# Ledger of designs, part 69: designed miniproteins, single chains, continued (2)

Each design is a single chain, and the fold is of that chain. pLDDT is the mean over its residues in the fold that is shown.

## One batch from the design tools (miniprotein)

Design m6372
Fold by ESMFold2-Fast:
Structure m6372 (fold): chain A 84 residues (1-84)
Amino acid sequence: MSAEEIGELLAEAAKKNDGRLSKEQFVEILKKLGVPEAKAEQAAAMFADEDGYLSLRRASAAIGIVTGVNWKDVLEEVEKLLKE
């Protein structure tokens, strides 16, 4: 999976939720990336804030840890897509 593809998924979710991701949106994205649901739920819980949301930076970092993709490349692609 490419940083560009992951960036597109994050950008679309963030557009629907005022520039951030809910735990539920993040779990669904990780599942689309082939991450097992239990691991996706664990990652979402670890990186979500107290309100149950992930910033794009935290979401990118979590994806990097779970998938091995460079999280900085993911964040850069998300930021490019959100400038449109």
Scores: mean pLDDT 82

Design m6373
Fold by ESMFold2-Fast:
Structure m6373 (fold): chain A 78 residues (1-78)
Amino acid sequence: SNLQQGQQLALQGMRAMQAGKYSEAADLFEQAGDLFEQAGDFGSASDMYFVASRAAEKAGDLDRSQELYQRSQQLQQQ
């Protein structure tokens, strides 16, 4: 299911963060967020976009970080 796939990608993102692979972590968390959003789990999707934003910031991609942060905030309004 999209929910189970999202959980798997979130776990991989956490491992990438622990390894200092921030760009990879941002990609994994964003993909997890997309899957949670498709599953209708807007809370988990918002959380994933937020941690993806933080990972993008650590990777030095400030534009991507800002975009992901806005996606996270928008989902909290649904």
Scores: mean pLDDT 90

Design m6374
Fold by ESMFold2-Fast:
Structure m6374 (fold): chain A 73 residues (1-73)
Amino acid sequence: DLEKEYEELLEKARELIEQVKKNPNDKKTQEQMFELGRKAGELKVELKGITLNPEEEKASDEAFETLLKDTLS
C-alpha cells in the first residue's frame, strides 16, 4: 500500500530530523535524510497513478513539501 508506505516514510523522516538536531555532525543520519527525500519523491510519482480523494492528496503534498523545505533547504 503506497499511501501507507508514504505515511511511514514521513514518520521515519521526523525521527531522523530529531537525530540530526541532536548530532549535527552525524553524516550517516544526514545521508539517510537525503535518501528519504528521494524515496518520498519516487512514491509521490507512483501515488499519482492511484485514485486518492482531494483532501488526502493535498495533505500528502503539503507534508512532502514541508519535509523537503525543512530538511534540504
Scores: mean pLDDT 65

Design m6375
Fold by ESMFold2-Fast:
Structure m6375 (fold): chain A 80 residues (1-80)
Amino acid sequence: MTKDQQELLLYGKVLDMFVERASPEERQEFVDLLKAGGKENRKKFVEMLKNFIEKLKEEGKISEEEKETVIKYLDSLYES
């Protein structure tokens, strides 16, 4: 498996965990940010995911290496 494929799979895993664990309000906010588009909404979306990733690391659900990898990928994906 390529590094790009591993990064994408890890991102997908994090996103899946976010959707599964998010409150109805958090899911709605996520959907609204995606629908609205634009640089400011993209930044808010990225910050929501980064906060969730930090929480997963604190809970021991992901490693420090996985956290670093997915944050780097997220920044790359939403850089503007």
Scores: mean pLDDT 75

Design m6376
Fold by ESMFold2-Fast:
Structure m6376 (fold): chain A 79 residues (1-79)
Amino acid sequence: MKKLAIKGLEVVIELIEEGEPELALGVAALVRAVIKKFYSDTELGKFIIDALDKVIEALRNGDYEKAIKIAKEAIKKLE
């Protein structure tokens, strides 16, 4: 699970930096759906879902710098 979440967040950051925020939003939503389905009952899964919800909200608001910051902070806490 940690590796999936880290790689997913890294891909989201890369897509935002490449100017593909709609694709980044899609990737974040897909990773969130997988974590929610299989790991929502775990403390770690709940942390990942909360972080992804904040990234998705920032992306929807056009706040790409905030989305990247939240994603980087989540990766650091997962390592």
Scores: mean pLDDT 86

Design m6377
Fold by ESMFold2-Fast:
Structure m6377 (fold): chain A 85 residues (1-85)
Amino acid sequence: SSFEERFEEIKELAKKYKEKPSAELEAAIRRAVARVRAELPPDASLRDVFGETLDLLIGREELFGVSEETLEAHAFKAVEEAMAA
């Protein structure tokens, strides 16, 4: 699917993304990940958690002044780290 193709592209981008998020962006991502993980089933895939997390954050882009690419990369890294723990 188009979402699966985009997910793989974001995953590769996140691996190479060296820019540190602002404290505000990091806090927003952390809250979104926590909310999504509370709402989704315990067996939800990383892809599902990432998709829902990104949907919550898109409505906040104007508050953080970040590009879609930066938002996607940092959100992916946060979801991957949270689900690995």
Scores: mean pLDDT 77

Design m6378
Fold by ESMFold2-Fast:
Structure m6378 (fold): chain A 89 residues (1-89)
Amino acid sequence: MSEEELREILEKTIRMAEEALERREEVKADLIAAGMSEEQAEEFLRLIEETRRGLEELLERLPEDPERAAEEFFRLMARYEAEGRRLYA
C-alpha cells in the first residue's frame, strides 16, 4: 500500500466517523432499533470517537512513518470491528 493510498483511506474513514458523530442522535436511534440498549449505543458512539481520534493521529504521523501508520491503521480497524460485533451480540 502506498502512502497516498493509506492517506486516502484514513481521510475517508475519518470523514465517515465524523459524519456519524455529527448525527449522534440519529445513529443512537438506529443502533437501538438494531437491538442495542441505550447504554450499548452510547458505548458504540464512544468507540467511534476513540477510533476517529486514533485515525487522526495516524494521519498526522503518516509522512514520518508510513509503514507503522499502516500497521496501526489495520490494528485500529480490527479493534473497531471486534468491539462493534460484541456490542451487537
Scores: mean pLDDT 80

Design m6379
Fold by ESMFold2-Fast:
Structure m6379 (fold): chain A 92 residues (1-92)
Amino acid sequence: MASETEVAEAMKTWIESFVKLYLGTGTEEDFEKFLEAEQTLLDNGKELAERREELEELIQEYVDSLPLDEETKKKLKELLLKRLDFILNTLP
């Protein structure tokens, strides 16, 4: 039931909040935003599956834009991609 715009915003929020939480800079509000964004993606699994490549590209672009060492960037990308794979594999 979410619009294409709501799914796009959920994808961005999901990446950004996950990164903040992993780095220990996230707040309780960031955790709530992460959960809400992930639920939006789960509720719109068909749209998410159709936009998988877009989300994978957003993960790469966002993480690479951060002032982090290459090992941390690699780990963040691996964790986000693994979680995306898990989400997609739990959809009917």
Scores: mean pLDDT 82

Design m6380
Fold by ESMFold2-Fast:
Structure m6380 (fold): chain A 93 residues (1-93)
Amino acid sequence: SAVLEETLRKVLELGKKAVEAAKAGDDLTAEVYLGMARLVVGVAKAIGDEESYRESSKLLDLVEKAVEAAKAGDDKEAEKYLEEAEKLLEEIL
């Protein structure tokens, strides 16, 4: 599904930007990108795309964990969660 692919790619793109901002110590910008990723997932739910909502929610959970790790200064844990998110995207698409 084009909607599924676009939704997942957008969540991962925003998640990566959030992690980079968090690594730079810019927690506000990290929260803005994370909020945008949550909005993308929320739109999938609102339009009734159950598959896009389910799969993007899993991706968002990994991205949120990556941002939390980056904020804590644990760059290795943040990269691990991003790698898990990328693998999940490849398995779904």
Scores: mean pLDDT 88

Design m6381
Fold by ESMFold2-Fast:
Structure m6381 (fold): chain A 66 residues (1-66)
Amino acid sequence: SPEEEELKRALELADKLVAEAAAAYAAGPMGLSAGQSAIARSLGMSEEIAAYTQARLEAAFAALDA
């Protein structure tokens, strides 16, 4: 359905942002903060996708610190 396609694209965008944020965090100077969900929302993401994105960012940062 169109809704499933939009959700899939949003999740793929979230995963891409997580990967980019993890790379930036590992590189140091431009790492994303825990508040990146607010930035994701300003990019036109829904609140649920923004929350999902923040949870994935936190998990990615934790994995890098492990």
Scores: mean pLDDT 59

Design m6382
Fold by ESMFold2-Fast:
Structure m6382 (fold): chain A 96 residues (1-96)
Amino acid sequence: SLEEKVREILEKVLKHFGFEPTEEDYERALELAKNYTKEQLLKMVKLAILFGKSPRELAVILAAYLAKGGTAEDFVKLFGDYYREEIEKFFKEIGF
């Protein structure tokens, strides 16, 4: 189910950033996954980075994006091939 995917992905992403998942993080990630498309979530990740949002907020949006079938290649296209190695390493570390 979408709920199971969001919970599993959120845990992996938050643990990568050194955070313990909270029920609020899960509720927010699930709300995002239910209400936004994969492309909208990808834009939200880019904006969160640009505006210097916290790693926790980034992790929540990223978990929703990944639960909708998001990929490392989408990130490479968005940020540029210069960051390919860093992006692929990050996705591998979170199990994608």
Scores: mean pLDDT 85

Design m6383
Fold by ESMFold2-Fast:
Structure m6383 (fold): chain A 113 residues (1-113)
Amino acid sequence: SKEKIIEELKKRVDEIVAEFERRLMQAKTPEEIRAAVREGMRRLGDAVEEIAKKLDKETQEKVLEVFERAMGEIQAAVDEGIEKGLTPEEIVARVREIVDKAMEEIQKIIKES
């Protein structure tokens, strides 16, 4: 069921983002912020790849393309946030906005497949 695939992906992404937020809020150095981002991005990649394998090949390729773009946007937002001296809360807000937009696009792709 496409609905179950979307629900599973959304649940896993929400759990990964919550853990990322928790780690980022505990970070005291730029190195700790970058470590939290690397782990969060790795977990998001694993979750999206696992869910995408349940989709047909064309839908999988479209989902992975949206995800790859979102990963680049997350990295850029984090690097800019560190450079500008943004708070962990402000960096989290920017990452959440990128993730929410990517999830909306991915849900639409899966529903239209």
Scores: mean pLDDT 86

Design m6384
Fold by ESMFold2-Fast:
Formats: structure tokens, C-alpha cells, sequence
Structure m6384 (fold): chain A 69 residues (1-69)
């Protein structure tokens, strides 16, 4: 999971976005935790990837809140 995400971030950032959008919230949390300690990305790519993960997780949470309404 984290390896696929890192490869996509390096190769095609738009595909990395699509990949995260296809994952359930629990899997997104796993990728976020693994990314925090992963040294393979430059600081800039790590920052962008972290923002993307947070944004995707927030969208999933928002969808759950809307389903409760």
C-alpha cells in the first residue's frame, strides 16, 4: 500500500490522488502513518502527499457526516 502510493507520487501525482480516493478511510490512515516515518520522498513531495492524505480523509469523514443527516 505505502509502496504503491510512493511510486505513484514520484511517477504521476494525479494517479496518486485517484489511488487514495479509491481507498477506505482505514487504509488512508495506514498510508498516512507509514508516510510519517518514510524517508523515500523529498521534503516537498512529503508535504504535498501529507496534505493530499489529510484532504482525502476529511472528504471521507464529511461523506459519513452527510450520511448521518
Amino acid sequence: MIEEFINLVKEDFEKAKEYLESLPLDEIREVMRALDTDPRLSPELKRKSTILLIATALRHIGDEIEAEL
Scores: mean pLDDT 77

Design m6385
Fold by ESMFold2-Fast:
Structure m6385 (fold): chain A 91 residues (1-91)
Amino acid sequence: MEELIKELNELIKALEEAGDLGAARTVQTMLNELKEAIEKGDKEKVIQILEDLKRFADSLIRTSTDPRVQELARRLKEVADKEIEKLKKEL
């Protein structure tokens, strides 16, 4: 989870630097919702938010012209997949 939060913060920074403030805000909102779900122990909601993050990352990989944003979005998908698999084993 710590690695996932780190990757989300790196992606937000890259999006802000690329001038995609709308996408940066979307990721920040999802990060805030993720932190709240973790604090509440809502594993099913955490998985749902991670699935939504993967879909958003896929969109960024497809539509972004910034290679740093594309690379960070790919890394986010990999970390999110690992975290989803771990959480599903605990349900």
Scores: mean pLDDT 86

Design m6386
Fold by ESMFold2-Fast:
Structure m6386 (fold): chain A 60 residues (1-60)
Amino acid sequence: GPSAKAIAAAKTLLAEGASGLLAAAVAGGMDPRVSPRELAEIAGVSEEAARTAREWGARL
């Protein structure tokens, strides 16, 4: 589903050396239904950072 695609995109970015904040922003922008907790876990950032990144992604 859309969330799986967003999560896959974040994992790909991390594998390519992108920052956790960038990976979280891209995934959150692709599908805002991915929770800040899930974004934080995938990207290795805090939940607060993941919330902020999701907001940035939604504005891209």
Scores: mean pLDDT 80

Design m6387
Fold by ESMFold2-Fast:
Structure m6387 (fold): chain A 86 residues (1-86)
Amino acid sequence: EPSPEERLAAARAHAEALIAAVREKAPKLPVEELERMLERARETAAALEAALPTAPPEEQPVLRVGLEAAREIARILEEEIEKKKE
């Protein structure tokens, strides 16, 4: 099985790829789609925030990576929505 370090590295790589994909795609999407994506990103962040305090210590670093990614995705989406609603 992968080590904790390998699992964390994989989680970071996945998060970076997902954030990059959202940055590329978001400017091309209509506001309604961006708002749906934002709602899902916020729900994901809230779920991870709720799970983190009771998660096993070995899982906490991976959950923190997921939480940071969800927050960054929400920030990107909020900025694009704001630009389009001006």
Scores: mean pLDDT 85

Design m6388
Fold by ESMFold2-Fast:
Structure m6388 (fold): chain A 64 residues (1-64)
Amino acid sequence: MKYRITATSDYTAQYSGELSLKKGEEVIAENVEDINDRYVSFTLVSTGETYVIPKDKVKIEEID
């Protein structure tokens, strides 16, 4: 299943493996997994790489 991830604010990666996004930027992920109460991990369709981002910085929508 695919997901659309939309940045709700600017975010700069604090750690290796985090993704930096600008407000309104969208990416498509193949999966989304909760890591904990603050973070999600997802795999970008475009790169096949897995990234982590704070939940409060993104809107996640399930897409076909």
Scores: mean pLDDT 78

Design m6389
Fold by ESMFold2-Fast:
Structure m6389 (fold): chain A 87 residues (1-87)
Amino acid sequence: ADEAVMALLKELAERFKSIEPKLSEEERKKIDELLQMAALYLLQGRYDEAREAALRAVELARKAVPNDKSIPSVEELEKRFEEALAA
């Protein structure tokens, strides 16, 4: 479970890095902080908090680049998180 969720968080970080030129410095910092919090919660076994932090990061990215296909929808991320936790 942890390895699958960590892989998902790493994938999200790579996707966010691809859109960094389209983000403000404040948006980049907030998204990075949320992903760091998600990873920290995961290391603590706090899966619900990790999921919420990752969802917040995706919501911010989606608002900044609403038509960018590289950023998953909130619904897609929730489904992938549930699948990763079940693995």
Scores: mean pLDDT 79

Design m6390
Fold by ESMFold2-Fast:
Structure m6390 (fold): chain A 83 residues (1-83)
Amino acid sequence: SPSIDQILDTAQQVTDQLQSLFDQGKLPTPQQVQQFSDTIAAIKRDVMDYLRSAKTLDEVIKVTAAAITVAGAEFLLRLLKQK
């Protein structure tokens, strides 16, 4: 399983890529939409798995930040998919 810092980094990277497309007025290809969707789903699973094992306040804060970041990425992908 990835570390929480790796989950956070991956969530932020996907969000930054989607934000860049949005800011440039570029639409993702159908293949990119599928890749982003699969990556977001995988991050959401990792977040839920990590949350079940979290025992410290620091761990809960970090996994919550990852959950919020991936929710933002999911929202942005939905906006881009609507064209």
Scores: mean pLDDT 84

Design m6391
Fold by ESMFold2-Fast:
Structure m6391 (fold): chain A 67 residues (1-67)
Amino acid sequence: SRYEKELQRLLEMLTPEEQRFVEEALKSDEAFDKAIAELEKSTSPQAKLRRAILGYVRTLLEEIKKE
């Protein structure tokens, strides 16, 4: 699907460390919520970017599920 291609493109733009972080966060809803909560404790630009990436990835996955 178009959403699967967009998700793959997004993941390819990430560093290997960011890719592993996203994969770990997506293992379960609990893992995702925990990752967001940990990122909320940081004010760094990197943490803000990672929160935005996780939110967008979740949105793409929800669209894929609707297909």
Scores: mean pLDDT 79

Design m6392
Fold by ESMFold2-Fast:
Structure m6392 (fold): chain A 55 residues (1-55)
Amino acid sequence: SAEDDEAIREYLTRRRDELGVTKISADQTLDLMKKNPIDYKQALSLVEGRKENEA
């Protein structure tokens, strides 16, 4: 869903900034993950786990 896409994009942006890697766009990574259902589900699960720890 659009909400899930946004949550994954925000997670990827934070991770990119934490690692100091600015060359790969979060949008590009999200598009690649959408083409692989396993990667997309894994990313969503990580985002959900992080939300619970930060809530």
Scores: mean pLDDT 64

Design m6393
Fold by ESMFold2-Fast:
Structure m6393 (fold): chain A 87 residues (1-87)
Amino acid sequence: SAELEREVLEVGKARTVRELLELARKSRHFFVRALAYALMSMATPRSPAEQAEIDELRAELVAEAGSEEALRELQMEALRRAAELLS
């Protein structure tokens, strides 16, 4: 959908962990939330508070995906599809 594509583009433009956290919390799309988390996992949090928020988001995504392994596979798929969309 146009909304999903717009949110993926916004995640792609994010430069900080804070921006990624805010985008993940605003989105109703698991795909966008998983994509934001994947990008955050490759970044360095600015504070212990940001790390705690990332850990909370991870716990929510693991619960929705069913397992940590399922989340990992969904994150890889999200990164692949986002790369295709942003190309």
Scores: mean pLDDT 81

Design m6394
Fold by ESMFold2-Fast:
Structure m6394 (fold): chain A 103 residues (1-103)
Amino acid sequence: SEAEKLYKKGTEYFNKGLKALREGRYDEAVEYFKKAIKYYEEALKIEPSEEIRENLAGAYYNLGVALAKLGRYDEAIAAYERSLALRPDSELARANLAALRAA
């Protein structure tokens, strides 16, 4: 389906983002996670899915991590807030958001 194709494309970019993040290529990681978010949001509009929503939350979380590594704290806060809105029970997003707000 079209939603499945968009979801797979989002996951490809998400995995590229994770690789860039692990390798310290934070600017590239930000761009890959933004692309992943775009494809996941497009897929979710066509076919609302818990799995897609969870992966979208993960993409926002990792975007926040990459932005924080770059010192882009206001953007990192916004990304963590978006992740937490999608997954309120996320201990990692909540902890990272609280740490940045306390700084």
Scores: mean pLDDT 90

Design m6395
Fold by ESMFold2-Fast:
Structure m6395 (fold): chain A 65 residues (1-65)
Amino acid sequence: AARQAKLEAAKKRVEEVTGKPVRIEFRGDEIYATFEETPVTKYTGAALIMIATAYELGGSLHLRE
């Protein structure tokens, strides 16, 4: 579905920016993103990508480290 495609694209962009894996899960309108050992210097960029994606999808975002 289009929603899954947007989440997968966001995941790839975050992983390209951080060089680290990210796990993304959604339940209803809630989006959960787990950043694995992301350096603080790249965390802001990764978080902004996820915030923009959540806003576009109309969901709430939960960030985990």
Scores: mean pLDDT 71

Design m6396
Fold by ESMFold2-Fast:
Structure m6396 (fold): chain A 103 residues (1-103)
Amino acid sequence: SALPVITAESSSITVKEGETVNVKFTVSNADTNNMVVRWLINGQPAGDGVTVSLSGTVTPDKATYTLTLNNVKAGTYNITAEVILDDGSVVKSASPTTVTAVK
């Protein structure tokens, strides 16, 4: 069965303040040529200073994205992804990746 899913590669990542962190999400069973991916940090759209790149091989039904947070300030960040499919339906990641930046 080909139900679209979004999978976080890590449930938690700990970094020091000022470091760069990479967070990976894989979208499976979705048309990667006809979808829009949205990134949310603490439930809000990811702002400037966040870089998104594709990782590895993209297939028509699977793509892995690396979200890069640069110069992270001390705090806790819940990172989630949403995919808008060609039919307008929205798929949400089942679990966040929690990034904890320590001083």
Scores: mean pLDDT 78

Design m6397
Fold by ESMFold2-Fast:
Structure m6397 (fold): chain A 77 residues (1-77)
Amino acid sequence: SSLQEAVSREVAIELIRVAGEFLKSQGHKEAGELLEKSAELHRKALEARLKGEPQSKVDELLEEAKKLSSQAAKAEE
């Protein structure tokens, strides 16, 4: 259901945000900042969906979030 999807996404977003904050505390500033920004974009995508904004806007936010998560993984290497 859409409610179950929203709750699941909110939990996932918080986990990404916490992981980013943890990485920053351990000196991995670039990777941490990228994960925090990825979490923010996932949050904006969820809010856009709940507001009934066009699917194209939701998709754009989700693709940018994915890109930042991939960059965070690369920065940790």
Scores: mean pLDDT 82

Design m6398
Fold by ESMFold2-Fast:
Structure m6398 (fold): chain A 63 residues (1-63)
Amino acid sequence: SVSENGRKATELLEKDGMSKEKAGLAAAGAYAYAQQGRLDAAVAVLESFGASKEVAEEAAKLL
């Protein structure tokens, strides 16, 4: 199941121009790093999928 925070993170990525499918994959890829407290690594994953730095930082904090 996707958490409510996971949904909010994917919605932020979609508003930044990412497709729904790509946002889901990006959030899933970043999730493990965010759960480990490795927020810089989580942000880097989100940026590699095309998120802006500001949106990636906001989304990573929700994961």
Scores: mean pLDDT 82

Design m6399
Fold by ESMFold2-Fast:
Structure m6399 (fold): chain A 60 residues (1-60)
Amino acid sequence: GIEAATVVSKSTGLSLQAANVAIDLVKHSELPDLIKAVLLSLVTGASLSQAQAAIDVSKK
């Protein structure tokens, strides 16, 4: 939801669009967290460290 994406965006510095991608990866993918972070980084252009933080926050 909008609220979850806003929390991820503010916590990591990612755009709301990138935050929504992180939430979708956590919700719909069974891949290891590191692989989810790599995919998020590649899709959004975010750094790997920002992507890892976004995946971690999106799990809450």
Scores: mean pLDDT 79

Design m6400
Fold by ESMFold2-Fast:
Structure m6400 (fold): chain A 76 residues (1-76)
Amino acid sequence: MEEQIRQLGLQAQQYYNQKDYLGAAKQFERMGELYLQSGHNRLAGMAYLEASKFYEKAGDNKKAEELRKKSLELLE
């Protein structure tokens, strides 16, 4: 778990450095899934919020809105 999340974070940073916002978004979305699976709802919400921002930068506004709503539910 912990090592998988660490690797996803490193991959997200690499995609961001390459201006591959869709790639970065997918890594943060996967981090959110793993945090939810482990019961870390607040961390999952934070990961989904980051994914939402990158989906917006990538032009996927529908996916960004879906993850933003999911994030807000988890952070409340």
Scores: mean pLDDT 86

Design m6401
Fold by ESMFold2-Fast:
Structure m6401 (fold): chain A 74 residues (1-74)
Amino acid sequence: AATATLTGRAEQDARHSRFEVTAVDADGNTATARVEKRDGEWRAESSTSKSGLTVTAEYDPERDEVRLTAPAPP
């Protein structure tokens, strides 16, 4: 299976929270996922690299935690 490096960032204040992760594959292609809270609503965005690497981010409101997944490309 292909390997990827994950780098996460979390930014949080009293009115909003933002979590972002970037995955880099062995060829230097990048994919980014973000989870952001605005107006009391959580939204998730994901991208796919040119090599087919995908990153998914989900937020668990009960634990105030972000889960990040970067499956190997097919």
Scores: mean pLDDT 64

Design m6402
Fold by ESMFold2-Fast:
Structure m6402 (fold): chain A 69 residues (1-69)
Amino acid sequence: MLEEKLKEAEELRKEGLRLAEQGDIEKAVELLRKSQELGITALVEAERYQEAAKFGAEVSELIREIEEK
């Protein structure tokens, strides 16, 4: 179900941000990319393409911010 997949993506995003706060940048980025892939896939499968694009962009910005510092 879409809701379960989005919840899983949200938990991965939370864990990624938590690891970034602890200084585990590489692991944080891995989890954020996994969250992005899962969230985009779930939204695309539900034909919610605009939300998928927005979700992907938001997570990409988080990854860039973490990697840049």
Scores: mean pLDDT 82

Design m6403
Fold by ESMFold2-Fast:
Structure m6403 (fold): chain A 110 residues (1-110)
Amino acid sequence: SLDEKIRELLAKNTPEAQREAARLVLDAGERGEEVKIDPSLATPAVTGAQLAAILARERGLPVRLFEAKSLEEMKRLIDEAVERGEIPVPLDGLTPEMAAYLEEALRKRE
């Protein structure tokens, strides 16, 4: 069911569908569920969600859900959460820009 829903969303090839797919991938990853994604359908948004889930599991850090109204607010909340030792995840899904910023913020703390 979940794998099929994610495949259908990615096949739509719209920003909204990609964000929803990324959020589902992240949610499954947080539960320790393995989601199989066709390599040809792998997008930056979905890759970002998988990265966040992996980093949370590997570091044993809690996931912090948040809402942001702008890209600037998202970056600030990401920096604050990483500083507190949390992996931040936006409620409406990960964008490529947010995923890249999260990876950089985590790398700087290493």
Scores: mean pLDDT 69

Design m6404
Fold by ESMFold2-Fast:
Structure m6404 (fold): chain A 85 residues (1-85)
Amino acid sequence: EVEEANKILKEAGEKLRAIEGDPAAQGLGGIFEWLSETQKLTPEQAAEMAEKGIEQVKADPRTSEAGKEKAIAVLEEAAAKARAA
């Protein structure tokens, strides 16, 4: 369901934006919130977006180890929820 996918992305975006001192996670969170408000994504597309986010966070040298761990956990949870929907 599109509504379920949008809810998952919005929740993940809000959690990512709450990660202090992590510009990559905060930026990705803003993108996820925007997608949840403007796009009609399937659960599969939401899972793909979360998986791409994991790779982006891992590649960003500005992210602290603690920030990476928190962001990856949020994104992995979002991907799992989307794939279960």
Scores: mean pLDDT 78

Design m6405
Fold by ESMFold2-Fast:
Structure m6405 (fold): chain A 92 residues (1-92)
Amino acid sequence: ELKEIEEGLKEIEELLKEQPELSLSEEVQLKVFKAVVSYLYDEVASEEDKRIYELLKKIENTTDLAEREALLRELMRLVGLSDEQIAEVRAA
């Protein structure tokens, strides 16, 4: 079970590095998924993975649209998107 998850995480990392044709939205989703899985299994979770998970939980619990949009922007920034790339994803 854990070994399959570790293999899946490595596959996701390779996909993110080798597939430049992935849309910015798909790249964000894959990075968020990787961070959440790493944090939940608490074996190699980075401080960044923990922050991504905490921010995702804040977004889930936020009912204010403007606050949710601000939190989503911070999430995209944490996964490594530039302000220009964030504006592009939000416009789509």
Scores: mean pLDDT 65

Design m6406
Fold by ESMFold2-Fast:
Structure m6406 (fold): chain A 80 residues (1-80)
Amino acid sequence: MVEEGRKILEEARKIVEELKKLPSADEELIKLAEELLKKMEEALRELEEAETEEEKRRALLEMEIELGLLKIILGLTKLI
């Protein structure tokens, strides 16, 4: 699960960098994406520190939801 979380965070970092390269991405949208990335970094720390399987699953799910939101933001920005 920790390795899965690290892969999710790495994918999220790539999405944020891709978003920054788009002319349609304004500073507000970039800031939102960077705030989501920070939340994912915190969730990864929770995943690494988690003592129970249930706590690890919750942290990983949180990261998956935030990655999904970043993918939606990137996709919508590319369409505009």
Scores: mean pLDDT 83

